# Ledger of designs, part 102: designed miniproteins, single chains, continued (4)

Each design is a single chain, and the fold is of that chain. pLDDT is the mean over its residues in the fold that is shown.

## One batch from the design tools (miniprotein)

Design m15528
Fold by ESMFold2-Fast:
Structure m15528 (fold): chain A 75 residues (1-75)
Amino acid sequence: SLDDLQAEYRRLLAELERALVELQRTGSPEDRERVIRLIQESLRVFEEITALAGRPDLGRLAREGYQLLIDYIRS
C-alpha cells in the first residue's frame, strides 16, 4: 500500500542519514558502498510511490537527483 511504501521510505531515509554520518567519520569503501546501496533502495521505493500517485514527472526528477548524489558519493 501507499502507507506501507511511505513508512518504508522514511525508514530507509533514517538509515541513510545514519550511514552518511558513519561515512563522514570513517571514509571507508565499505561505508561508501552501504550509502550507495541505501540511496538506490530509497530511489526504488520513491519511484514506486510516484508511480502509485500518478506522478511519473516526480519519479524522473528523483532519478536524476539520486544519480547525481551517487556520483558525488563515489567521488
Scores: mean pLDDT 87

Design m15529
Fold by ESMFold2-Fast:
Structure m15529 (fold): chain A 95 residues (1-95)
Amino acid sequence: SREELEKEIRELVEEILELVEEAKEYLDPDSQKQLDELAERLREAVERGDWGTALATIQEILGLLGQSSNPKVQEIRKRMAELYERMLELVRELR
């Protein structure tokens, strides 16, 4: 059902937000601030059911993490990219 799809999407977003908090431990203060702003934008998009903005925001988070040379950040980024791909498939099912 649509409600079950939206529930699964919200659960994936919560996992992505947990990965954002993990990544912040390995980043400089300016990158942490940018991640906080992107995380807030992601939360607001999800509350509105604006999945297009949510997906675009996750891509911006992945881009920011991709700038880090820290191997732990790159590992977190790979995990987040897998969650993003799953979310993208579910959002496409919503139309």
Scores: mean pLDDT 90

Design m15530
Fold by ESMFold2-Fast:
Structure m15530 (fold): chain A 68 residues (1-68)
Amino acid sequence: MEERKEKILKLLEDYAAQHPELRPVVEALIHELRKAKNDEEMKQILENAKKSAPELKPVLDQALKILE
């Protein structure tokens, strides 16, 4: 769990660095993911984020693949 979580958080931070206009949305998502207790909760957060922030779809799809 912790290794996958750290990998996902790094992926999101790297994406925010490349897309600074999306940083506030990504930071909110990172904050929510840090509160997740297991892979299932992280998956739910990422799936919900895809619906509310479709502009993050490429990085969210990569994060979901890490949880497979």
Scores: mean pLDDT 81

Design m15531
Fold by ESMFold2-Fast:
Structure m15531 (fold): chain A 99 residues (1-99)
Amino acid sequence: MEERLREISEGAEEGKLDKELLRETLLELGVPEEILEGLSARDLALLLQIALALKEGVPVEKLRESIEKLYEQRKKAGDPNAEKVYEALMKLIELMEKK
């Protein structure tokens, strides 16, 4: 699992990963399916990176700052999914902090 998660995280930067593999891995990490619904492979890979960072103990404040910067960049680029991805990432942090 650890080796597989590392390979998935590395491939996420290129957006070459299978959506089902990403979704299954996020579910195994305890991410609720409702957060994953309707996201692209790239966005699922981003959620996986944030979930792994939270599991490794990266401070939530730093993750939120990174997510806000990404949201601002995507919104300026005209990405119609920018708001949906931002909401999914913030909800992921909130739910993972509860456990």
Scores: mean pLDDT 72

Design m15532
Fold by ESMFold2-Fast:
Structure m15532 (fold): chain A 73 residues (1-73)
Amino acid sequence: SMSEKIQKVQAIEAEIIDARMLGDKDGIEKKVKELSDLLGMTEEQEEQLLKELIGSTPAEISAFFQKLIDQLS
């Protein structure tokens, strides 16, 4: 369901923020792959998102996910 999809996106958001706070790039990459698989993203979209999120602050990551959730709602 769409509600379950939003819950999964929110769980991935929290785990990406945690990985970013810890400087865990491998953790970010793993969670971006999970998000990509969930949303049916292309390899190019996944690579671009990974580059953006690695360079992003926690606040910028939250802003990205807020826009994404709004599009799914």
Scores: mean pLDDT 85

Design m15533
Fold by ESMFold2-Fast:
Structure m15533 (fold): chain A 60 residues (1-60)
Amino acid sequence: MLVFPAEDAEKVLDALEHFPSARIVEANEKEIVVEVPESERDKFIKLLEDAGVKPLKIED
């Protein structure tokens, strides 16, 4: 699972359109939690880092 700042939710949602196997697990005022298949995790993180979004947590 990947955790991102809630303020970056729109960029996370845009990235999710490129990863149909990924999904939102939870969203609150602090963070958005996304489940991404292990095979796509690095590509998802890189896409968001290129957009200026850094994960708060990376969990297996």
Scores: mean pLDDT 82

Design m15534
Fold by ESMFold2-Fast:
Structure m15534 (fold): chain A 89 residues (1-89)
Amino acid sequence: MTLYRPDPLLRELLREVGETREVWTEAELYAALLRYLLKQKLYDPENPNIADISDSLLGKLTGVDSIDVLDLSPLLEAAFAHMTEVEVE
């Protein structure tokens, strides 16, 4: 199983959902990003399938103003740019 360590920007975002882990799996990172979107209510109430992230830490992380919450693959890909793969025995 591959583990990843978030950089300071991604760690700041993850702390907002109460996450203090030093290393993450891909699935755990995906779940934490979903919790961030839901907890911060970044979804548009008129279009709940679209989250406006322009003024958030996610906007800084991804470089985009909005994401489709039904397809978080671009968000996960951008988040991996802020992760360092850690070697585990």
Scores: mean pLDDT 69

Design m15535
Fold by ESMFold2-Fast:
Structure m15535 (fold): chain A 90 residues (1-90)
Amino acid sequence: SEEEKEKEFKKKLYELNNKLLELLAKLGELREKGAPEEEIEKVEEEVVKTTLEILELQSELSDEEIEALLRLIENAAGEETAERVRKAIE
């Protein structure tokens, strides 16, 4: 049913947003500790992947909402990570 599809959509979105927040927190901790670049890059790749999954799920987002999400990624994960998301949005 359409009601079940909406519930599944909201659940997936909730899970992806929680995963993104956990990855951003982990990235911050790794950077603060001076973790090996390889470990940092792995988490940055997961941030990019998770953000793209959110954007694919929310295909109806306005340009302003997409830019707000990209600004969040830039502030929390850095400019390079946000740029990787921008380049992949097509």
Scores: mean pLDDT 85

Design m15536
Fold by ESMFold2-Fast:
Structure m15536 (fold): chain A 72 residues (1-72)
Amino acid sequence: MVRLTASAPKELAEEMYKALKELNPNARLIHAPGTGNALVEVEGDEETVEKAEKLIREIADKHGYLVRVRRE
């Protein structure tokens, strides 16, 4: 299994999380109190994680945000 994480402003991260939930992966939304940011985390097989990464980048691009995505 592969783990994918991306950090974004809270509102953007929530939008990403809602979209990821539609893909039915093990998606998580982790708030970082006091920072205004949240972490979106997805765990699954390579295909699931690839689809999740594409969706995260698409949403980030729509908002003009340069997202950094990490895979484990």
Scores: mean pLDDT 79

Design m15537
Fold by ESMFold2-Fast:
Structure m15537 (fold): chain A 100 residues (1-100)
Amino acid sequence: SSEETEKVLEIIDEATEKIIQLVLEKRDAKDIEQVFDIAIEAIKKIIKDEEKKEKVVELLTEFRDEVIKIYEENKDDPEKAAKLIAKLAAELKKKVKEIL
């Protein structure tokens, strides 16, 4: 539904903003992973269709893994990491809209 889509996208935006803040503050990767875990569990409670839920969770898990990789590869340039993460989040939101 459009209401489910809006709520899911809001959670992705809020999680992305928090992750970018943690990256810029040079926090541990585990703190970033915790933000993803909370967001994924919240999204699971919103999406009622099981097949759509599984597809969105898979996309979020792939996004998490890529964000951690970007952060680890760009430890000396957190501003570059933040920019790359923002770009990936925009691409994720497009894919989520196509599923929901």
Scores: mean pLDDT 89

Design m15538
Fold by ESMFold2-Fast:
Structure m15538 (fold): chain A 85 residues (1-85)
Amino acid sequence: PLAAVSEAEKAALIEQIDALTAAAIAALPTLSEEERRALAEQMEEQAREAERLAEEVKDDPLLKELYEKAAEAAREIAEAARAAA
């Protein structure tokens, strides 16, 4: 039972996800090698969960798009963290 998401709320959340993704990637050089590896593993798990949730909400295109965007962001952070570690 997730709250309904409006188009305006979706757009705002996507912008927030983009901003947080950029901030996370920019912060990678400030983390230790061990912290970057842990972050990559955590983000890889979050991406898998978001991908699964996107499949579950196939009848809600707004929510599906948000989960797909979240999975994309998590994958991007994980890849950057792996490359930086």
Scores: mean pLDDT 79

Design m15539
Fold by ESMFold2-Fast:
Structure m15539 (fold): chain A 97 residues (1-97)
Amino acid sequence: ATRIILRGPLTEEEAKELVEELNKDPNISADLVSKNEIQIVAPLSPEEAEELVEELNKDPNIKAEVVDETTIEVSGPLTLEEALKIYELIKELISKR
């Protein structure tokens, strides 16, 4: 599993809405760690996590990096819409198995 840390200018309300939406998926665990920091645990392999980082870095407004073998960090001017697009990419990677 891969731990994904989202850091962005989300409001507390937007962050809560995102966490609730992500937790509807039984394969994903999302937690609000701080006011503007969300932790997502997804069943991604290290290779799938690297693919996610490469895909996210194609957007010049998003900074994604591999912190360690099981952790990636994503930062930028993340709106709720952009954060949901990250979730859709995670779902796509899982579905390609």
Scores: mean pLDDT 77

Design m15540
Fold by ESMFold2-Fast:
Structure m15540 (fold): chain A 85 residues (1-85)
Amino acid sequence: SIDEGLEDLKKELKEAIENNDVEKLKEILDHAVEIVEFHKNKELAEKVLKLLEEILELAKKKGNEEIEKVISETIERLKKIIESL
């Protein structure tokens, strides 16, 4: 289900942030964006956006500026995709 996929995505993102694994984080985020672009489903895209905004707040609290930047750039990219749906 969408909700199960979003919970798995959240878990993977949190783990990459906890481990300061920027490369793994980029892979997870790129895959999430590809899924949104493939499905062209606005509800799915908006749910992914909300999840990434929650994850960005976690990243800010951890103080890893590179991770924060990567997530912020992905949020900006996803917002542009949603505008085109």
Scores: mean pLDDT 85

Design m15541
Fold by ESMFold2-Fast:
Structure m15541 (fold): chain A 92 residues (1-92)
Amino acid sequence: SEIEELLERAAELLVEAARLLGEEVSREEALEQARALAESLARLIREKGEAAVEAALAEIVADAAARVSPEAAELGREALELLLRAARLLLE
């Protein structure tokens, strides 16, 4: 399933981002988080539209890069792009 492949790739990026922040997250935990996030993004796209969701995610990533870690924020951005793609497929 394309959705499953996107979620697994996003989970891997989330594990790496957590590691850069000094946190340990299991692959199973990251995959569950990725699934929940994709479902939440699908709901938000349905309620507010894709452009508004993309703008909100860009602000979250920019804030994380400035306040936490630019390297972790970049991994988070890539994960969110994969999750957004999964969310679009969930809406089909």
Scores: mean pLDDT 86

Design m15542
Fold by ESMFold2-Fast:
Structure m15542 (fold): chain A 95 residues (1-95)
Amino acid sequence: MSVEEFKRILDKVVEGIEKAESDLDFEIYEAFGLMVVALAINELKRQGKEELAEKIRELSDQAVKDMKNAKTKKERAEIFRKYADEIVKLLEEAS
């Protein structure tokens, strides 16, 4: 997966989360987003970009932790968006 493809997919996941009308739709988009991030981490590691992969892994782990501590769907969406934006920025700066 290219950095550009990853960004496009993650942007669509963030849009889906922001527009989700049900808790189930939210959970589906959240799970898909986390899966996409995990795939990107593995790909970066295969490319020898281990420091970048580790930074993104740490951001992903922190996002999951912060989302678990959130009390509302809105807070979870805001947390996901924040970390998604930070991950995308790191990928763009490394390109």
Scores: mean pLDDT 78

Design m15543
Fold by ESMFold2-Fast:
Structure m15543 (fold): chain A 75 residues (1-75)
Amino acid sequence: MLQSDMSGITKDDVLELLRMMLDYLRRHAHLLSPEERERVIANLERFKAEVEAKLGHDAEFDALVEENIAVLREA
């Protein structure tokens, strides 16, 4: 089984990227139109599905994705 495209990416790397995105969205989500926020939410949901398919289910990852989505919905 080949994992060449994922062998360098860890759970901690994905979580750190989500934390960086969350910080960005907390500062800038209010500058996005409702249509732009809906598109970002759809992209986050797709990203979650793709990561879970490859790395498995993780409660911390799920919580960070949901928090990113909540910030976008509340903006």
Scores: mean pLDDT 78

Design m15544
Fold by ESMFold2-Fast:
Structure m15544 (fold): chain A 100 residues (1-100)
Amino acid sequence: MPSLKLFKKLEETAPEIAEVVKRTAKEISEKFGIPFDDALSLVSSAAHLELQPAESELEREIQQAFIDMILGVASTTFGVDLEELREILERALEEIRRLA
């Protein structure tokens, strides 16, 4: 439920970022057979972490550690390849960084 609220907030405040999140969730859902709502929650959570301010290298490392944890949990839960999932998500996060 928190991740659906995060997506709705993104649609209201940053619709271009929300479009990237939705498109990426659809790609992950179709490629790996993950339910769309779960893929949307995954991508929305990662996008939310990426958009948090980081004032130091340590804070950036902490943000990346949380993203890595989310990816690891998703990979294990859905039985999907971690590196392929990471590649798709990292491309989306790079696009989100350019839009922010």
Scores: mean pLDDT 78

Design m15545
Fold by ESMFold2-Fast:
Structure m15545 (fold): chain A 99 residues (1-99)
Amino acid sequence: ADPEEVEEIKKELTILSVTAGLEASGIAFDGGDQQAADNLRQASLYLTQASKYLDNGDYQKAIDYLDQAERAARASGTPFGQELAERIAEIRKRVEKLL
């Protein structure tokens, strides 16, 4: 595996995890759809786990967590969650090339 590609993916996952967590907090604070907020929070946590397994060289577990993150993002039913899911799907393809 290319170490530079792994580090780049980890940076992208960190950004996506943070932005998903911030979006979830914003929805919750504004008294919006709590189920949407919970799903985006779950997506954020799964992205953090994916990054951890990438760091450990466990690309299959990283893919499994990316799949869970994508489902959670889509389950939010928000435009933000849809865009997040599409970005996660593209990162998943990049991780698959490391197998």
Scores: mean pLDDT 89

Design m15546
Fold by ESMFold2-Fast:
Structure m15546 (fold): chain A 92 residues (1-92)
Amino acid sequence: MPLAPEAVERARRLMKEWEEENASWLEEEKKAEEGDEEVRLKLEIEAAEKLIEMLERLIREFEESDPETAEVLRKQLELLKKRLEELKEREK
């Protein structure tokens, strides 16, 4: 089923709040994009962890109001957790 417009607006608000809370970190991530490979890998790990936190917030928001969207987000969460484990393995 398509997302209700209200659910989309709530998701956008939560994403904006997350971006504001993490503005300083996002600037550091941007600066390291062309930098040292070790720093880049560390920031990719941090980015995955931040995205996991964001998805968990979205899942909680939609769990009761839009369970179909919550299920899609849970699948994305599992994929991100797998990616995070792969990145941590590379860090060793």
Scores: mean pLDDT 71

Design m15547
Fold by ESMFold2-Fast:
Parts: C-alpha cells; structure tokens; sequence
Structure m15547 (fold): chain A 115 residues (1-115)
C-alpha cells in the first residue's frame, strides 16, 4: 500500500530500504532520537517552503513523508512537531500536482490526528 505510493512518486526500493535502516537505527537506540528529530524538524520546515514555492523535489518529499509515517507507526513522533507536520501536509495537498504524494499526505494526516 504505502510502498506502491512511494514507488509511484519515484522512490526506489533501495531508497525505501535505506529509510527502513535509518528508522531501525533510531528505534534500536543506535542513533540518537533527539538528534534525529532536530534534523527532521529542519527538513519539515525546508520542504514546507519548497513545496509552497514550487521547487520541491517529489522524490525527496515522498522520502520525508515516509520517515514521518514510520515514526508515527513506532510511536516515536513528538506531539510538539504536530503543528509543523500539519503545515507540511496541508502544503502538499494545496500545492502538489503529484497524486501519490497527496494520497500519502492524507494517510499521514489521518494517522497524525489519531495520536
């Protein structure tokens, strides 16, 4: 389901596996969650601006959305990032012409609102 949306957005199976490895390193404690969340917040703000300006790469956006989705699945998503992610998701829904990205944004929005 999610994998098909990522592939349709241009994310490779290798990229998906790299994201899974990164998320697993954070979940297992091999990488600092706090340090990862700082980088994630910066990426959310950067890509929110890029999608609003029409300069966002759809593959990189799909990768970011998948990272957010996986953190929500592992119950590692911090409540204080919810407003920033909501702004990103609304920007994708209002500005993207990529249907796979819009569907992924809806799935993440539903999951985020059910925290």
Amino acid sequence: EIKTLLLNAGVSEEDINDIESLVNDVVSGKKSLDSFLVLLEDAIEKYTTAIQNGTANPVELAKLLYVIYRLLEYNLFPEDLKPKVTKLLNSVLNNSTNNSLKILAVIIRVKLNNL
Scores: mean pLDDT 87

Design m15548
Fold by ESMFold2-Fast:
Structure m15548 (fold): chain A 99 residues (1-99)
Amino acid sequence: DKYRQIFIDIVNSTTISDATRYASDFMDYLRDQRRYILSQPADKSRQLGTQLRDDINNVVRDLQNQGYDISFVTVDGRVMLKAYTKNGQPVYIDVTWLV
């Protein structure tokens, strides 16, 4: 699961610079996935979007069960994936389009 390794890399980061780079790579991946999904016929687009959302939700839930500090939060009307680095710094990834 591609998202699992990226999230693990973020929570194991000891610098905000490393965590921000991993978060940026994940956001670039999400943008590419969104473009692909939106290029599909409406029914397939909805199915692929649901599948992506469910996959990310399952990975986040599994990591929470393993004791990682990762969750979904709402900030200023945006849905964010929030994770803490190893030194306790928060990293936010905008996932509003998945909701």
Scores: mean pLDDT 81

Design m15549
Fold by ESMFold2-Fast:
Structure m15549 (fold): chain A 68 residues (1-68)
Amino acid sequence: SVDEAIDLLSKVDPSMAAAVRDALTIASGKGLEALKEALKAAQEVIEKGGSAEEARAAGSKAVEAMLL
């Protein structure tokens, strides 16, 4: 879930987790779906013990794949 992904992200990068929570309040349509996919990708990296940098990279790739 989105909440679960944000909670996991907050353990490695609390500033990014806060920014994502804020973004979710204003995101809509395709942007909201892209943000959710980025969170899922970041969550998977964090669950496997990846770094904040790796989580960010995975999120960016998920957004790119979904929008392009």
Scores: mean pLDDT 77

Design m15550
Fold by ESMFold2-Fast:
Structure m15550 (fold): chain A 70 residues (1-70)
Amino acid sequence: SDEELAKEVEKITREMVEEMKTLSEEEREKLLDEKSDEIQKLLDKLPPEKAKELADKTIERITKAWEEIR
């Protein structure tokens, strides 16, 4: 369902940002690249409106985590 798919994206994003805080810069780049691809595939399965909303939320979470670590 769309709801379960959205929850999965949120879970992956949360777990990724927490893991990024414990990794080296090189490892963080690799993790972000890998998980971003996975998230994009999930977003493609959602209706455009919901995909847009969730994508914006995901980008915001990742950007904030990256800036805090930097």
Scores: mean pLDDT 79

Design m15551
Fold by ESMFold2-Fast:
Structure m15551 (fold): chain A 82 residues (1-82)
Amino acid sequence: GKLEQAKELYQQGKYREAGDLALDAGIEYFRQGKLEKALEAFRLAIESYEKYLEQHPDDLEAQIKLGMALILYGVVKTLLDK
């Protein structure tokens, strides 16, 4: 699925593509109520964007997407830590 493809992209150093695909996977899992898979996907999105931003620190779009992934990760984590 998308999460497995995102993990493969991350292993290849394609951090921007990995982050975007992981963010999409997380949103899909969240909509389905699959909170543990959503958390895993958002975590991968965060790690991917952080790695990408090490080489592209001024990429505003990637900074915004990192912010979105962090917010969504926090929401899902709070729901799971009940």
Scores: mean pLDDT 90

Design m15552
Fold by ESMFold2-Fast:
Structure m15552 (fold): chain A 80 residues (1-80)
Amino acid sequence: LDALVSEIEQQLQGFMQDLLAADTPLPQARAMLQTIADGMVQTWAADLDLSPAQVAQLRKRTQQLVDQLMQQYAAQKAQQ
């Protein structure tokens, strides 16, 4: 799980930089990051045959990452 969360974090951070460069509005940026995060969790749940408990934990940690990245995104946009 920790390795999967780290991979999701790296992908979302890369996407966040692209969204910042495009000056994407906060609601749209959140929706895009959430869609990517949800897609990655679903793909790995299927590909790695994750248990329901592992999927729930991965979703929880991924949601925390999205929330944390959106806090950073909002702070960076406020500096503009």
Scores: mean pLDDT 81

Design m15553
Fold by ESMFold2-Fast:
Structure m15553 (fold): chain A 95 residues (1-95)
Amino acid sequence: MDLRMAEMRKLAEQGKVEELQELTRENMEKMLDAIADISEEEKEKIISLVLNQDLEGLKKLLEEWVKQGKLSPSDAENLLAVARRHHELLQLAKK
C-alpha cells in the first residue's frame, strides 16, 4: 500500500486524474477482497463513493454495515482512513 500511495501522490501532483482514479479503484478492490463477507455489489458501492469523493456517504455506509455486523469497527476505520488518503490525492490532482 505505501509504495502504491507514493506512486499515486506523484500522479496527483502531475494532475493525472484518470490514471489516479484507476489506481484508486485497484487499491480499493484489493483491500475489499481481504474482507470475505463483502459482496461484489457492496464493493462497487464503496469504490463509487471513494471515486466520487463522497466521504460522508462512505462513512454512513460503513457505520450501517458495522451496526449490521457485516464489518468490524477496525475494518471500517481502516477503509475510511484509506478512502480519506485517496480523497486528498484526487483533490490535489483536480486543482
Scores: mean pLDDT 79

Design m15554
Fold by ESMFold2-Fast:
Structure m15554 (fold): chain A 65 residues (1-65)
Amino acid sequence: VSPFEAELRRLAAVADPETRAVLDRVLAAVRAARASGEELRLSPELLEAVLRLGAFAYDRALAEA
């Protein structure tokens, strides 16, 4: 298991249902790319969602400090 996939799973455990669904789709895309040996290809929607999740996690850490 890659560290990236492990972190996505940890984030999914504390995410709301909508965010978890997006993370599941990203994980599926990562697994497909690894299985085929091809470059990871995310739809623009999934890429934007991943970027927003990073910002969300950062904001949550600051708010809890």
Scores: mean pLDDT 64

Design m15555
Fold by ESMFold2-Fast:
Order: C-alpha cells, then structure tokens, then sequence
Structure m15555 (fold): chain A 91 residues (1-91)
C-alpha cells in the first residue's frame, strides 16, 4: 500500500518530467501542456487521498520535485518566445 502509492507517484512525476522535455523540444506544445496539467492534478489528488500514509520527509521530497518541474515549465512558457515562433511559422 505505502510502497504502491510511492511507486505510482514516482511514475507520474517521471511522466511530468517527460512532458516538460517534450515542451523543451517544442513537440505538440498544446497537447503536452494539457497532459502536464492532467498529470499534476493526478499527483495532487494522490497526495491528498494518501496524505496519512506519506511521511513529512516523503511529502517534502515530492513537493520539492514538483516545484523544480513547475519552475522548468515556467521558463519554457515565455509569451515572447511563443509569439516569435508563431511569426516564424508564417514564413
């Protein structure tokens, strides 16, 4: 039970990192962004449902990793860069 929850959280976190890598490569950004938010919702839901099973140290590690992934996403979602790519695709 505890190990199964941690394993599922690790798998979802790995998928989040893969979607950020896809966004970095500019591969189907709208689909990758949608999948990112779906995965983020699932992770948050699992943490809320299983909070009593997770130690404070495990919760802190999950939150740290989520913060790092979200910081990477924030750097990729630059309005100026998106606007430039739209302008270049019209050539």
Amino acid sequence: MHEEVLKKLEELLEELEEEVERLERNEKPEESLKRFYELLYEIRKLVQEHRSLLTPEELAEIQKRLNEIQARLAELVNPEQYKKELEESKK
Scores: mean pLDDT 75

Design m15556
Fold by ESMFold2-Fast:
Structure m15556 (fold): chain A 59 residues (1-59)
Amino acid sequence: MEELRKKLKEAKTREEYNEVAHEAGQAGHADLMREIGTKYFADQVAGGRAGAAAIAAAL
């Protein structure tokens, strides 16, 4: 559990979130899956805003 929570704190990319979610799901860590979902959603919202700004800056 602690190792997966540490990975979640260090996760910055979609791939890293996906790996932690897969491991948490296989191990049956429902609490950790909830935390992953919350952080991933927050990161996606922030990333989407940054993506729109990048497109606007490009053209």
Scores: mean pLDDT 66

Design m15557
Fold by ESMFold2-Fast:
Order: sequence, then structure tokens, then C-alpha cells
Structure m15557 (fold): chain A 91 residues (1-91)
Amino acid sequence: NREEVLERIKELIAELKRLREEGADASEIQKVLDEIRRLLEEHGLVPEVLDYLSQEADADLQSMIEAMRREGYTVEATVLLIEAHTSPVQL
């Protein structure tokens, strides 16, 4: 159900953060990102994931989430926000 899928996405976000902190290879990181994107597209859980990120993210990311809600949001934009949230360093 939707609640189980949302919990799976949260687990994938935590795994993504861990993999990036551990210096995992790009293919493993991409697999997790692809799975998050697929689940968001199939289940339409963008608003629920944004709510989760707004509660767990640093205050600096809350304004970005609010801006996404005001201007509309897409699966792609949500994935980019998840990447920003889990990134240890900006490239």
C-alpha cells in the first residue's frame, strides 16, 4: 500500500545517504536513485516525500521544499532535492 511504499522510499533515502558517505561507486548510487524515481512515478508519492523531507531536512532545505510546492513539483525535481539532501559535498 502507499504507506509501505513511503517507508521503502524513506529507507532508500537513508541508504543513499550512507552509500554517498561511504564513497560507494556511481553505479550503486544510481541504482538507488533509479528505484526512488520509479516508486515516485508509479505511486504518485511526491507530496508525501516532500512532507517527510521538510520534517527531517535541515532548516536550509525547508525553503527549497516550499518553493517547489509553490511553483509545482515533478518526480525529477523531487529526486534532485533528495540528492541535495543526501549529498555530503557539492560538485
Scores: mean pLDDT 75

Design m15558
Fold by ESMFold2-Fast:
Structure m15558 (fold): chain A 94 residues (1-94)
Amino acid sequence: SSSQRQQAQQQIDTYRSRIQRDPNDADSWARLGSSYIRLGNYETAIRYAQRAIDLDPNNPQAWGVLGNAYLNLGNYDLSQQYRQLSDQLIQQRS
């Protein structure tokens, strides 16, 4: 929807600003990836999620972004693996 696109753009602006101040902020890289998922830009989402994982391999949001991107690209095996890893990491952080 248009409201979802507007929210995604606001998140992109916010997290790009945070990364400019702190390029090691893995959460902001992961959230950028999530915003690009909402825009349907799966290849861009993968690049940002991979950057987040490089900085923090235990970031569940980044693995979740990879899972969602690969689901939309039709790679169901990778999608399931990355989604399960994301869920496992969320449980470990609680």
Scores: mean pLDDT 88

Design m15559
Fold by ESMFold2-Fast:
Structure m15559 (fold): chain A 95 residues (1-95)
Amino acid sequence: GSMEELRKQEEIIKKVNEIKEKAKKLGYTDFEDNQVLATFPKEYRKEVIELAKKIEEEVSKIPSFTDDEKLRIVAYEILLFLEEKKKTEGVEISF
């Protein structure tokens, strides 16, 4: 690993912490990660899958993250995405 590789990992960690803080402000602090990933509106399935893959690729570059932490980060981003859709498109989403 180079200093450039470490710098990229630090940027990903910072982004992840910002995502966690946004989810916390929306009240998503205690939830079942598996339930979020299993139950989302079919209308957003393609967008959710593409978002999940992108985040998974980014967090997989950080060797200190556990599989559970990676899953939680993906779940947080999906929740933030769905909350934004709920506000902009008036979609009713329940978990």
Scores: mean pLDDT 68

Design m15560
Fold by ESMFold2-Fast:
Structure m15560 (fold): chain A 82 residues (1-82)
Amino acid sequence: TAAIEKAEEFEKLGKEYEEQGDLKKAGEKYAQAGVLYYAAKDYDRAIEALEKAKELFEKVGDEKNVEFVENLLEIAKEEKKK
């Protein structure tokens, strides 16, 4: 789907920002990927991308974005059980 293709593009951008040392932008791109995977009901890839975003936001001390990705992670994990 178009959402999966765009999510994969955001993951690639996240990796590129991470390699450049821009951990905040990397976290933002992984979070965007996770949201799109979630919307596409690809909960496994959503969880993986959101866990990576959480790690990056924790490293930069972005508590608001950590809370955001933690909330979506809980929702994605519950949806995966259904």
Scores: mean pLDDT 88

